Designed miniproteins, single chains. Designs and how they scored, part 21

Each design is a single chain, and the fold is of that chain. pLDDT is the mean over its residues in the fold that is shown.

## One batch from the design tools (miniprotein)

Design m703
Fold by ESMFold2-Fast:
Structure m703 (fold): chain A 66 residues (1-66)
Amino acid sequence: SAAEEAERKKKIEQIRINLKALDGNKALLESQLAQHPDDDTLRAQLRAVEAQKKELEKKLEELKKG
């Protein structure tokens, strides 16, 4: 239905917004880790952001294919 398609498009847009935010967070964490290479907390945060990006990218592809 048109309502289901509109809802799917809104979910896709929200995922794209979230991915852009995660890309920014990743770039910031990579920059911080370059200055503090022994920071276990920064490494863990970077891994978490990368995992979240992978999950959202997979969900985005599933939604785009219907």
Scores: mean pLDDT 87

Design m704
Fold by ESMFold2-Fast:
Structure m704 (fold): chain A 61 residues (1-61)
Amino acid sequence: SLTPEQKELQARINEIEARIISVSTEIAILKEQGKEDSPEYARLQEELDRLVEELRELEAQ
């Protein structure tokens, strides 16, 4: 069985993965609309990069 700490870690990983899916979907929509040079696109890419890095750090535990 998972320890409480491991269960909490898995919950955080699941939350970040769900956020990555959401942000990636928004990026894909903006790309399809030709808005890759928009400030919104840049902000979403920055958020995605941050989330991916957080996921890597958590998975390295």
Scores: mean pLDDT 86

Design m705
Fold by ESMFold2-Fast:
Structure m705 (fold): chain A 96 residues (1-96)
Amino acid sequence: SEMDFINSLSEENRKKWLEINTELGVEKLRIAVLEEPPEELDVLEATEEVLKRYLYNNLPEEELPKLVEEVLEEKNLPKSFAPKVLKRVKELLEKF
């Protein structure tokens, strides 16, 4: 469950995830309200999954490029999305 995921995180990563999850929720609402291209939702959902796995496993930043590629492959999304997903993941991790 979402709560089990949150409770499995370190205190620092739990605080980061709560702030990140709020930001991603606002982005999902913006995409829906502004009727942005469908790829924006795909990129955002991939970004969310990468961040969850990164925080859950307490991964180092050098693992992010590989993790992004793995998530995109699992979701059957184009590898061309990787730079955009990686950039947004890094922005959120740096902000919070």
Scores: mean pLDDT 82

Design m706
Fold by ESMFold2-Fast:
Structure m706 (fold): chain A 78 residues (1-78)
Amino acid sequence: EFSFEEIKEAAQLGLQYLQDFLAANPDLPADVRALAQEVIDYYQKVLNAKTKEEALEYWKKAMEKLKEFLAKLKEAQA
């Protein structure tokens, strides 16, 4: 039900917010930063996708890594 355009718009917003978050938080642990970078890399792959199917596969990978990032971020802030 999500259009190819909507998926790319969501990826662009997610990429921008995560880049801004990393810039605002330079002292984050290296493992947390690495997970954030993996999410950014998948968002970039969504934006570079040539088909909706390719975009959806990279979007799913971005969401999996985002979940891992948020869990690690929560641990680091405890």
Scores: mean pLDDT 85

Design m707
Fold by ESMFold2-Fast:
Structure m707 (fold): chain A 69 residues (1-69)
Amino acid sequence: KEEIKKLIEKMKPVADLFRNGVVSDKSVVELLDSLSPEERSALHAYLAGRIRGLDDDQKVELYRKLLQQ
């Protein structure tokens, strides 16, 4: 959907960091703080679908970062 595509583009820098195995807590928090509550909810729903391809450790880390700001 349009909102999910918009979130993917907004989250592209963070996605690039995850692909490189490097995630800065500051960068992740700053990006998440820039999202509206509606955008955060849509991102959570999107990642619930996408995380099926991730291993358990990657899933837990991504979920925790999203839930904690």
Scores: mean pLDDT 55

Design m708
Fold by ESMFold2-Fast:
Structure m708 (fold): chain A 87 residues (1-87)
Amino acid sequence: SMADKEKAFLEEAEKELEEKTKELIEKYRNGEISLDEALKELGEFSKKLLEKAKEKGLDTPEVIKKLDQMVAKQTLTFLEEAEKLEK
């Protein structure tokens, strides 16, 4: 069903966002990337997930809202971890 496809897409998107955030935290910790570069890369990754949703015909307001909430959560997670690394 469409609902099953939306759920599967969102679960995979959340997993991919969590892995990307973890990658960016590690790069930031190692001095490989600046704060601005990490936030830009997370933003580009978010845009890629939205394009993937559009390609699958899953770009409904509900899915976009959930993607936006997941991106906001991961952005905050990155910033909180980055703040700890600067102390």
Scores: mean pLDDT 87

Design m709
Fold by ESMFold2-Fast:
Structure m709 (fold): chain A 95 residues (1-95)
Amino acid sequence: MSIKEKLRELAGAVAEATLLHIKYFLDKKGKAPKERILKTLDEMIEAVQRAISLAEELIKETTDEKVKALVQHTLDSLRQLLDWLNEEKKKVEEE
């Protein structure tokens, strides 16, 4: 896969995670059943983990320092989101 194709896949995975995050907030506000909220969190965790893997591969394959720095920033943000999602899932499971 080319770097350009991997960048498109990373953008797609980030977009998927964003849409699932919006769904999560709407479901919480609407007091959706716990099982539905947990399913959305699991789908979001999977999307974020996929995005992290793609970002890590891009960092290894790119030789452009500016592109590498931008992808690293995205990777750091995705790792912070994953940590938050794991803690949020624990809180929802305890409710």
Scores: mean pLDDT 84

Design m710
Fold by ESMFold2-Fast:
Structure m710 (fold): chain A 60 residues (1-60)
Amino acid sequence: SMAERLRREGEAEVKRLQETGDADVATVASHSSQAAADQMKAAWERRVAEAERRVREAVA
């Protein structure tokens, strides 16, 4: 079904955002400050949460 496709595509996007966010946070931590890395981590966590919410709404 289209709902199953949207769910799978959305879950793949959430995973991609998590992986990209982890890499960005690690880079900032090594090249900047821990405070900057913490800020970036919080921003990515909000993006992931929003993407997860959109997936749930799209398949409801």
Scores: mean pLDDT 82

Design m711
Fold by ESMFold2-Fast:
Structure m711 (fold): chain A 77 residues (1-77)
Amino acid sequence: SMAVAEGLRRLAELLRTANSETLSLSVEELAAKVGLSPEQLRKAIAYIREHLSSLLSEADQFELVAEDVERGRLDLS
């Protein structure tokens, strides 16, 4: 629906201007902030993983993961 598309665009803009407070929000809190249900946001994330992540090479994807691990944003242990 158009309302879901508008919510996703608000989320994209929020993430472009993200600070540490924004990045610490749960899926539930992020969804509420942009006018989406948590299930709508989870489905959008699943869609990105299924369809859009393939637009990046596996090497580029692992490079981004490595950067997040090095910066302490991701723990794989």
Scores: mean pLDDT 67

Design m712
Fold by ESMFold2-Fast:
Structure m712 (fold): chain A 102 residues (1-102)
Amino acid sequence: SKKEEEEKERQKKELLEELYRGYQELGLIELDEQGRWISTETGERVGRAIEELLAADPAADTETLQARLRARFLAEGDPELAEVAVEAVRLLAEMEEREKEI
């Protein structure tokens, strides 16, 4: 049914908006003057670390990725950013699991 497809797309959009709100609260993204989501300097640093770790090990599960992100940022002397990166990966994994239920 077309209405069921529209409802599923609405639910997926709401999940994506919740993820973006979580990333905004973590300081990873912000809204520009035109209302578009842009990465902060912190968000670019976290995003690069995630991309590099996934490029090195594409089969890494959520827990492995979180452990490697924590170790990386702790080695860089940034324990607060380590926990931000771990929480960002948790929020993404939670969204992906909830999307599977739609």
Scores: mean pLDDT 86

Design m713
Fold by ESMFold2-Fast:
Formats: sequence, structure tokens, C-alpha cells
Structure m713 (fold): chain A 105 residues (1-105)
Amino acid sequence: MVEELERVARELAAKLEEIRAEDDPERRAARLEAVLEAHQEAVLRAEEAMVEALRVLRTSKDKKKLEEAERLLRAASEVLGRYFLLVVEWVLLNPERRRELASLF
């Protein structure tokens, strides 16, 4: 549901702020790993939601469906964007992970 993705986006934003405020590198690493693991399924659902929202936006002429698809697209984009920022923080904390991420493209 859109409301669930909006909630996840807010949670990820709060966790990102909490992690950035953590001065202990070991605690920061543990928090990052826990948050990333906890939200793997939410990210997959956000990717699926984005694909569906884009399909509706391309094919539908129904104003209500278009408005719902736009809201879904925004929510999914916020989840994916905030999760990506957490991944970047994790990669920067471990330089070895930088090469692994580069290999995904």
C-alpha cells in the first residue's frame, strides 16, 4: 500500500539522521547493517511499485488512477533514494565495498 511505502520512507529518513549523528564508527557500522538488512524486502516492494506506477501513468486515462499512481511513484522513489543514501554511507565506511558496488553496473 502507498501508506506503507510512505511510512518506510519516513523511517529510513529518521534512521539516516540517527546514523549520521552516531560518533562511534563501530556502532555506526552496526546500525547501517541492521537498517539495510531490515529493509531489503521493502526496497524490493518499492521497485515493484515504481514499475507498476510507471505502467499506469503510461497506459491510463483515468484521472483518479493517475493521481494514485503519481503518489505511489513518489513514495517508492523516496524509499529507493533514502535506502541508496544508506548504502552509500555503508560503502564509504568500508572502502573494499566500493569496488563491489561498481561491479553491479
Scores: mean pLDDT 82

Design m714
Fold by ESMFold2-Fast:
Structure m714 (fold): chain A 69 residues (1-69)
Amino acid sequence: SARLEALIAQGKAALATHLEANPDISREEAEALVDFLVDHFAARYGLSPAEAAELRAALLEHLEELLAA
């Protein structure tokens, strides 16, 4: 959905910005941030379990890309 695509884009941008500001962040802290973002968007926008899982998967994939760079 267009809403889910927008939330994925927003979550990816928030994750990238946080990692750039906090270069010494641990994997555990970065994964906790992903959990926070997913829970926040799920609560705020009423995401289904399937939509929340898709958002989480997209953010974790982006986290691996950022950590590999």
Scores: mean pLDDT 87

Design m715
Fold by ESMFold2-Fast:
Formats: structure tokens, C-alpha cells, sequence
Structure m715 (fold): chain A 83 residues (1-83)
């Protein structure tokens, strides 16, 4: 939907602003995509749109405190759980 595309675009912008490595960016993007899909499937996406963007920013900030090895481990875990 147009709402899902808009929320995802805002979330991906927040990830880019965090200045993560490509691995960290991919992990944060995967988590954001899952959040958007879940909220859309529950019919609550418009109500939680700003929260998804804020949660994505928090995830990106958390990932920025980790080593690249830890970010890679999180990406692997996210892929296994969310893909």
C-alpha cells in the first residue's frame, strides 16, 4: 500500500542517517521491513507509523554501538527469524 511504502521510506531514511556499515544497514532494514509488514497485516500501520520509524532509529543507534562482527551476528539472526 502507499502507506506501507511511505513508512518504509521514512524508516530507511532513518537508517541511512545513522551512518551504519552495509551489514548494520541491512540488519536494520530487514527488521524495519518486518515491522511494516506485521503492522499492515494487523491493520494498524497508520496508527503505529511514527512508532515504527522511531523504533527503527533506536535499532540503528543500538547497532552503531556494536562491532561489525556483532552486527553480522544480528543480521544472521534476523535473517533466520524474519526471512
Amino acid sequence: SAVAEAVLERSLEAIREAGLSPVGEEAAALIARYGVRTAESLGILEEVADRIVEETRAVAEYLSTLSEEEQRAILAAARAALA
Scores: mean pLDDT 86

Design m716
Fold by ESMFold2-Fast:
Structure m716 (fold): chain A 83 residues (1-83)
Amino acid sequence: SKEEIAAHLQEGLDSLEKDLQGLEKAFKEGKVSKEDALKGLENGKGQLDQLKSYAKKYAPELLPRIEKLKERVEKLKKEIEES
């Protein structure tokens, strides 16, 4: 069960990273509005906070990757707000 939880956390993190890449690309290509892009980033941040809570208990080795992705979300948010 602990191994299954860690595997699910890894899959969730992989999916969020892919979604963030897709959102960044869609925004830069003008396929999504600033408002919708910012909403997507806020939703992603909420999911990352939830993953961090589980990772602290079940997969602390994932914490550096979660923090790195959170930093990337904040950076992209600033780029979108300044555009």
Scores: mean pLDDT 87

Design m717
Fold by ESMFold2-Fast:
Structure m717 (fold): chain A 64 residues (1-64)
Amino acid sequence: MEEAEEFRKLVEEYKKDPSLGKEYDLRIIKRWSKVIGPFTDEQIDKLAEILGISKEDIIKAQKE
């Protein structure tokens, strides 16, 4: 599935510089949500842990 491969690539590229800052993280989250659609609660929790961003900010980023 092309979307799954693109998502994986985005995550791997992001992990190379995960601490670039909150604004960059939110932009990446927005791109991911466009690729795979709205995140599940579990995915939001995981992203919050990995990126150190609040779940509220992640939810807002994907809604735009």
Scores: mean pLDDT 65

Design m718
Fold by ESMFold2-Fast:
Structure m718 (fold): chain A 56 residues (1-56)
Amino acid sequence: IEELKEKAKKLALTLLKAGVPAEIAAKYVQDEIESLGYKAEVKIEGEEVEVKITKP
């Protein structure tokens, strides 16, 4: 789970650097984690990325 959080943060930051809006980047990363069978909440405020992951 901690590895997923770190990968999710890196993915979100990569999307932001590529010019993806924060809301879209957060949703994309959240959907990717949820596709793996977890529950996820991703919040992006400016350059700060917060990821919460729980088992279903």
Scores: mean pLDDT 76

Design m719
Fold by ESMFold2-Fast:
Structure m719 (fold): chain A 61 residues (1-61)
Amino acid sequence: MEKLEKLLKLYEAFKKVGVSNFKATQIAYLYYVNPDMSVEEIAEKTGVPKEKIEEALKLAE
């Protein structure tokens, strides 16, 4: 399933930028239930810096 493949890529990208397994899983889940969630909302909900989220999203391209 393409959606699950994209989530796996996001999880791996967050791991590469130094996000913990727990927070990487949390972010992937948030994107799964709310695909249009902003980077600012993800940062606020997870405590992961906005810059790391943006870097991981670029790596997942």
Scores: mean pLDDT 77

Design m720
Fold by ESMFold2-Fast:
Structure m720 (fold): chain A 55 residues (1-55)
Amino acid sequence: SRVEEARAEMERILNSDLSVEEKERRLLEIWTRLSDEEAEALLPLFREIGRQLRA
């Protein structure tokens, strides 16, 4: 599903060796292309990743 594909992509980005800035950029791109329903399903993961990268 699109949600499963987006989740896997977000996890790959989080676990990559990219800079924090590049990870945030790529995660935002994923977020902006999600439907409202897809975004709602992925919101907990997005918040957790944001917490890890920003704090």
Scores: mean pLDDT 79

Design m721
Fold by ESMFold2-Fast:
Structure m721 (fold): chain A 69 residues (1-69)
Amino acid sequence: SVDLEEKRRKLGREIAEKLDEALINYLVDLKKLAQKGNPEAQKKFEGFYKSMDPEEQKKLEEKWKEEQE
């Protein structure tokens, strides 16, 4: 049997990964709205971007490049 603590750590990692992915996707969509001329979306995107750590900013930039193709 797997230890309960190990199961909790695995679920925590899976949840964190899904939340990180959802946040990045949300910010990508927000940036798309900003490029379409939505000033509220631009301000909101910049606010979130400035509050992110450098690793998260890099992930967002990589995702954005992929989406732009």
Scores: mean pLDDT 79

Design m722
Fold by ESMFold2-Fast:
Structure m722 (fold): chain A 84 residues (1-84)
Amino acid sequence: GMVERIKERLRRMLEEARRLLEEAKRSGDPAVIREALLEVEIQLGLAHIILGVAKQIGDEELVEAVEETIRELEEIIRELEELL
């Protein structure tokens, strides 16, 4: 259902963000790091939109899952910023 699709999307979003962070660390190229940062910031924006949807559904476990994803994306952004 919708909840399962949202959870799958959150998982893929976080996997992609982690991949981008590892590529940025491996590359050390400021252009690659900035591109990764932009992409993860876009994902963070989308996660906040998903949080609004989760709250409207009233599924507390889903809300907690989205909030954890947001926290992890914010940590990835911080790590990317530290590479610059």
Scores: mean pLDDT 89

Design m723
Fold by ESMFold2-Fast:
Structure m723 (fold): chain A 79 residues (1-79)
Amino acid sequence: DLREKVLRVARYLGYEDLARELFEEGKSIPEILKAMIDAMKEDLKRMGQEDKFDEVLKEFVELARKFGIPESVIEEALK
């Protein structure tokens, strides 16, 4: 169930292939979420919008909550 929710978040953000690869490698869910956050930060840098990262991160957290990812898992990903 939690894997499906993570994949839905990843699909919505355009990182489904990254998330699937990391699941196949046996990465934990917090590690996969952190990898997606890191990928988003790199994409923002490429677009010249690194200053937006804190705002985008807050939106990511809200999206994860709405998709039903537990708060404890989100907190682990952010640490």
Scores: mean pLDDT 86

Design m724
Fold by ESMFold2-Fast:
Structure m724 (fold): chain A 86 residues (1-86)
Amino acid sequence: DMSPEERVAAGERALEAAARGTAAFGGDAAAAEAIRDRALPPLAAALRAGDLAAAEAVALEAMRGLAAAAGDPELRELLLEDVAAA
């Protein structure tokens, strides 16, 4: 249904939203930004290639990092929901 470019844009928006969520709920904003910046290129490459397994692996690692930066198990669940919506 989505073009590769639309899927990349959706994935990038989801990861950016997760990083902003971490910062907004009192997490480590600098760590969240570093995790986002590290995850965006491999996520975009995997989504553009149609490699959904690789995209999922990158997203899950990024979400684990963001949850650790937040220090909050409840925020981990919110971050998982945001990425699943992409």
Scores: mean pLDDT 75

Design m725
Fold by ESMFold2-Fast:
Structure m725 (fold): chain A 87 residues (1-87)
Amino acid sequence: SLEDELLARTRAALEANRDASDEELLDVVQREMLRVLLEGLHAGLSVEEIQALLDRVAAEIRARLPAALHPELDRMLATLRATAEQL
């Protein structure tokens, strides 16, 4: 499924960057979160389905991301959820 592919890619990207700086980790996170939105739009998913995918991928990222970076992740998620609503 698209969800499984996005989750696998996100996990691999975070693992490859586990020793990266906070700035580098946030860049990876932003790229993967934007990919979720774009792939969901390309697949013809509804706003609700795209938001559910964003939430699921964000939860996976949150589990692996330092707690200090969670506010930035939450801002990214909120922005992308709002963008999906403007479809």
Scores: mean pLDDT 88

Design m726
Fold by ESMFold2-Fast:
Structure m726 (fold): chain A 88 residues (1-88)
Amino acid sequence: METFRKIAELAAKADETGDYEAARKEIKELLEEAKKKGEVELVSDEERRSSVAVSAEIAELLQDPEKRPEAEKLAAEVEAAMEEAYAA
């Protein structure tokens, strides 16, 4: 799925640049789109599992001392979007 591929790319970039705030904002925007597209794009359990793994990596990558709850929220949103697609 292109949305989650880009989310993973942004997470990797944030790790290299250290700009986790910018990555968080961009990822949040992509997660909103993924929620909508998850219902129509992802029908495969394999893709869902891959997205959950990316969620975990995002949460770990975006762990800055002040914004940990936001990183956890982003991970939960990715999981929710994938679960909606799986439930379809």
Scores: mean pLDDT 57

Design m727
Fold by ESMFold2-Fast:
Structure m727 (fold): chain A 87 residues (1-87)
Amino acid sequence: SELEREIEELARRAEEEIRRLLEAGRLVEAYRVAAETARRLARLYAEMGDEELAQVAENAARWAELQIEILESEEAREAFEKLKAEA
């Protein structure tokens, strides 16, 4: 179906971009791509009538958004930088 093809292509492009960002150490940007992709996938799954997959994708987007908030927190960022220096 056209929706299945759109979902597959969206997931593939997102995976490639996320991998590149992770290799570059751009963790916050990687989570942003993941969140945006999950939001788009949720809409596409809803259009297909798959409410379960749409909800899973919505939950994935919210989880990724939470990771961004944690990483962008000054306190959490300082703790992460300290751990990175000790590794």
Scores: mean pLDDT 84

Design m728
Fold by ESMFold2-Fast:
Structure m728 (fold): chain A 80 residues (1-80)
Amino acid sequence: MKEKIDSLLEEYRKGLEKIYDLVEQGKTEEAVKLANELNQKIIDELESMKLTPEEIDEVRKRLNELHEQIQKEREAKKAA
């Protein structure tokens, strides 16, 4: 189960990086479409795992940390 959550978060990270790349390219419409698809995929996968409330909170924490990490990476690129 933890390995499945880790794989899901890794896939989510790759999706977010691609979304940011599309935004930087001015492809906002494609970025929004990909973001909607990614969000739906994550929801469906989490539902399929039948997580406990504690496990859902852990995934939520890790998703927030991942967003913060990607945001920091993008800010660093702007500074460079």
Scores: mean pLDDT 76

Design m729
Fold by ESMFold2-Fast:
Structure m729 (fold): chain A 57 residues (1-57)
Amino acid sequence: MEIVVDPTVAPADVAAVRAWLAAQGHSGRFGLPPVDGITGKTSAEIVAALAARAAAA
């Protein structure tokens, strides 16, 4: 799955998403990210989705 991120996204936000995906066992190899809708999202939406998933876990 390709994650298309807004080019204005801060590197720290991208690193946080990558770290969270790695913690879920998704190393970017054939793994579906457990958060849908990341493709085409802004940094704020990605951070909000990450926080919502953390709160739901």
Scores: mean pLDDT 51

Design m730
Fold by ESMFold2-Fast:
Structure m730 (fold): chain A 87 residues (1-87)
Amino acid sequence: SIREELKKKLEELRKTTDPEEQARLAFEIVEFLKEAFRKGEMSLKEFGEFMGELVELMREKKLPASVIAEVLERAAEMQEEYRKKKE
């Protein structure tokens, strides 16, 4: 399932120690979340919950502020688009 795949990606990020690989995985996870939401495979609430888990994990692992900011910007663009089109 989409939720099981996301949990696996989050676990991979959790166990990864290489900074370049951590950034790559963080970007992969946010793009995967955006795609799942676009396809209607995930609710806005679930998207927010998984984004919260991703951000917390990135902060715990001390990823660069620039990487965290880029992930948040990508997520915010999707949330703003949804808000405007929701009617």
Scores: mean pLDDT 82

Design m731
Fold by ESMFold2-Fast:
Structure m731 (fold): chain A 79 residues (1-79)
Amino acid sequence: AAALAERYADPASLDDPAALLEAALAQLAQIRAKTTDPAVQAAADAAAAELAERAPSLDAEETRALADELMRAIRETAA
């Protein structure tokens, strides 16, 4: 999970809300692609939809906080 975040979240892009959104959506897509659990797939799809809907109204720090919270919820579903 952490290694997937590193592949999509270039540290130089972490101050750009659009780059943060793209990195978070790419990480959710990887989680969805690598899981066979339909509950985790549904949670990833819901998280991607919420990020896409809410992120345009958020700054970089708020977008990161929302992405982190949604990733935590997916990890809890997968546990």
Scores: mean pLDDT 73

Design m732
Fold by ESMFold2-Fast:
Structure m732 (fold): chain A 70 residues (1-70)
Amino acid sequence: MEELEKEVERLRKLVALAEQHDIPLDTLDSLIQRARELLEKAEKAGNEKLVQELRDIISRLETLKQRRRA
């Protein structure tokens, strides 16, 4: 449980960094995949708080990707 929480916290920091810097599209795709993997783990663990946070992170990353492509 502590390991999953640390991974989500690290991912939050990476998302904030991606919003501040010009991150390549491939890197954004990798972060989205990582977030989805963590979401599956949080859902299996029944951790609703982490599920909500990961859904927000995925939404933010997908919005960044759409802006880079459009």
Scores: mean pLDDT 79

Design m733
Fold by ESMFold2-Fast:
Structure m733 (fold): chain A 71 residues (1-71)
Amino acid sequence: SKKEYIEKLKEEALKLLLSEEETIGEELAKILREIRELADKEELEEFEKEIEEVQEEISEKLRKKLEELKK
């Protein structure tokens, strides 16, 4: 179903956001665009909450990388 497909896209986007690979930008943009085209307002609100949870993990990884740069 459309809802199941959107959930898969959201899961892929969140996994890419957690990835440290520099080449993911283009794939992430494609997935986010498809989510925007297919998702309704409720699905977008759920995705925002999921992104907020992932942002906490990304922030922690970024802090660690900054500390590595300072040595």
Scores: mean pLDDT 70

Design m734
Fold by ESMFold2-Fast:
Structure m734 (fold): chain A 87 residues (1-87)
Amino acid sequence: MEALKEAEKKIKEGEEYEEKGDLVKAAEKYAEAGKILYENKIDEEKAMEAFEKAIELYKKAGLPPKEYLESEVNLGMLLIKRGVEKL
């Protein structure tokens, strides 16, 4: 599926930016990958990992919560959908 390949490309670009220390660009690429997967309902675990990584990198870059709010909301929705493990 083209959407999955696009998301995987964005994850790879995010990894490359993270290796270079460009935390903001890395976070943007991971957030883009997560959105592609989330909107297309593809690989929810990979979407969650991408959003978690984006949020982590935005926080490391010192950006305010408003800059990564959409990724946090999307991650929250995926976590609720997957259910609570070990209640």
Scores: mean pLDDT 80

Design m735
Fold by ESMFold2-Fast:
Structure m735 (fold): chain A 71 residues (1-71)
Amino acid sequence: MDLATVSLKIKVPKEKMEEAEKKAREIAEKYNAVAYKIEVKGDELLITIRAETEEKAEKAAKEIEEAIKKL
């Protein structure tokens, strides 16, 4: 089975980084991601999501980006 992989890099204010990381984990788990990686690199949050379908990976990535933008 071909797994879909989506990666995104989001700039997050330092004061919101912990909340952003938490939101990213919650959303990846909500979409039943096969695997995910979340890394904090200074003022950037790097997220890689692997899911059973490209649609699921893209939906998870979009919700993460939108949730973080609302912080």
Scores: mean pLDDT 79

Design m736
Fold by ESMFold2-Fast:
Structure m736 (fold): chain A 105 residues (1-105)
Amino acid sequence: VQSLLSQASDNSRQSGRLWRQNPYDPNTQRQIARLGLQSLQHTLQAIQQLYQQGEDPDVVIQRLDNLQLGLGGVQSLAQNAGDDVTAQESQQLLDQVQQFRDQLR
């Protein structure tokens, strides 16, 4: 969990730097989308581990709802930048989040 959250944090810091340098460049947007997706993948793995360690399902669902919002942003950014691979992987992660969310009810 700690390792996954550290990786997510590092990716978020890198995304912030790229955004400040050239936020409207498609190459920068692709890099931000990819880093965002990687961060959200690590966050989902951390949420799954926390659930296995006995975290309250209602808290887990709230974390997954926040993750879905982040994935929507990454998917939109990837689509606007023409990164079909990152957009598709974002959709696959959204599907995994929805399946996990459904298992908690």
Scores: mean pLDDT 78

Design m737
Fold by ESMFold2-Fast:
Structure m737 (fold): chain A 83 residues (1-83)
Amino acid sequence: GEALEKAKEHIEKAKKALEKGDLKTAEEHLLKATKYLGEEFGVLPGTAAQLRVIGLILDGELAGNKKEGLEKAIEYLEELLKE
């Protein structure tokens, strides 16, 4: 649906922001993607995706490598949306 397409657009925008070294913009787009996943699949799947994304980003920050955490969050969402 439209919400799923918006989620995919925000994942792509997060990837582009990360390539530019804009970690804050990448994180903002990933969180927006999880919001649209909640609109498409329901509140519980959307919340679960959001918590996993936040957890991956925080794990990266704790390791001193927020970029790696953001990369893992992107990979998680791309894998989740495979057919």
Scores: mean pLDDT 87

Design m738
Fold by ESMFold2-Fast:
Structure m738 (fold): chain A 66 residues (1-66)
Amino acid sequence: AEGAEYVKKLIDEMGSPENLRKKAEELEKTDPFLAEVYRILADAAEGKITPEQAYNRIVGVFALKN
């Protein structure tokens, strides 16, 4: 619930999978972990994965960063 709602809120703020992918590309050189988060959000926004699956992947990215 909490994780899925968090992902839905982030996607809703952008409204566009293409904008999410563009942000990921922009961030790849300066913040590769944040870039990966935006790629995961784009996949969820496109319906390739569920918001819950996206949240689990984002948690994994932050676990690798720490």
Scores: mean pLDDT 77

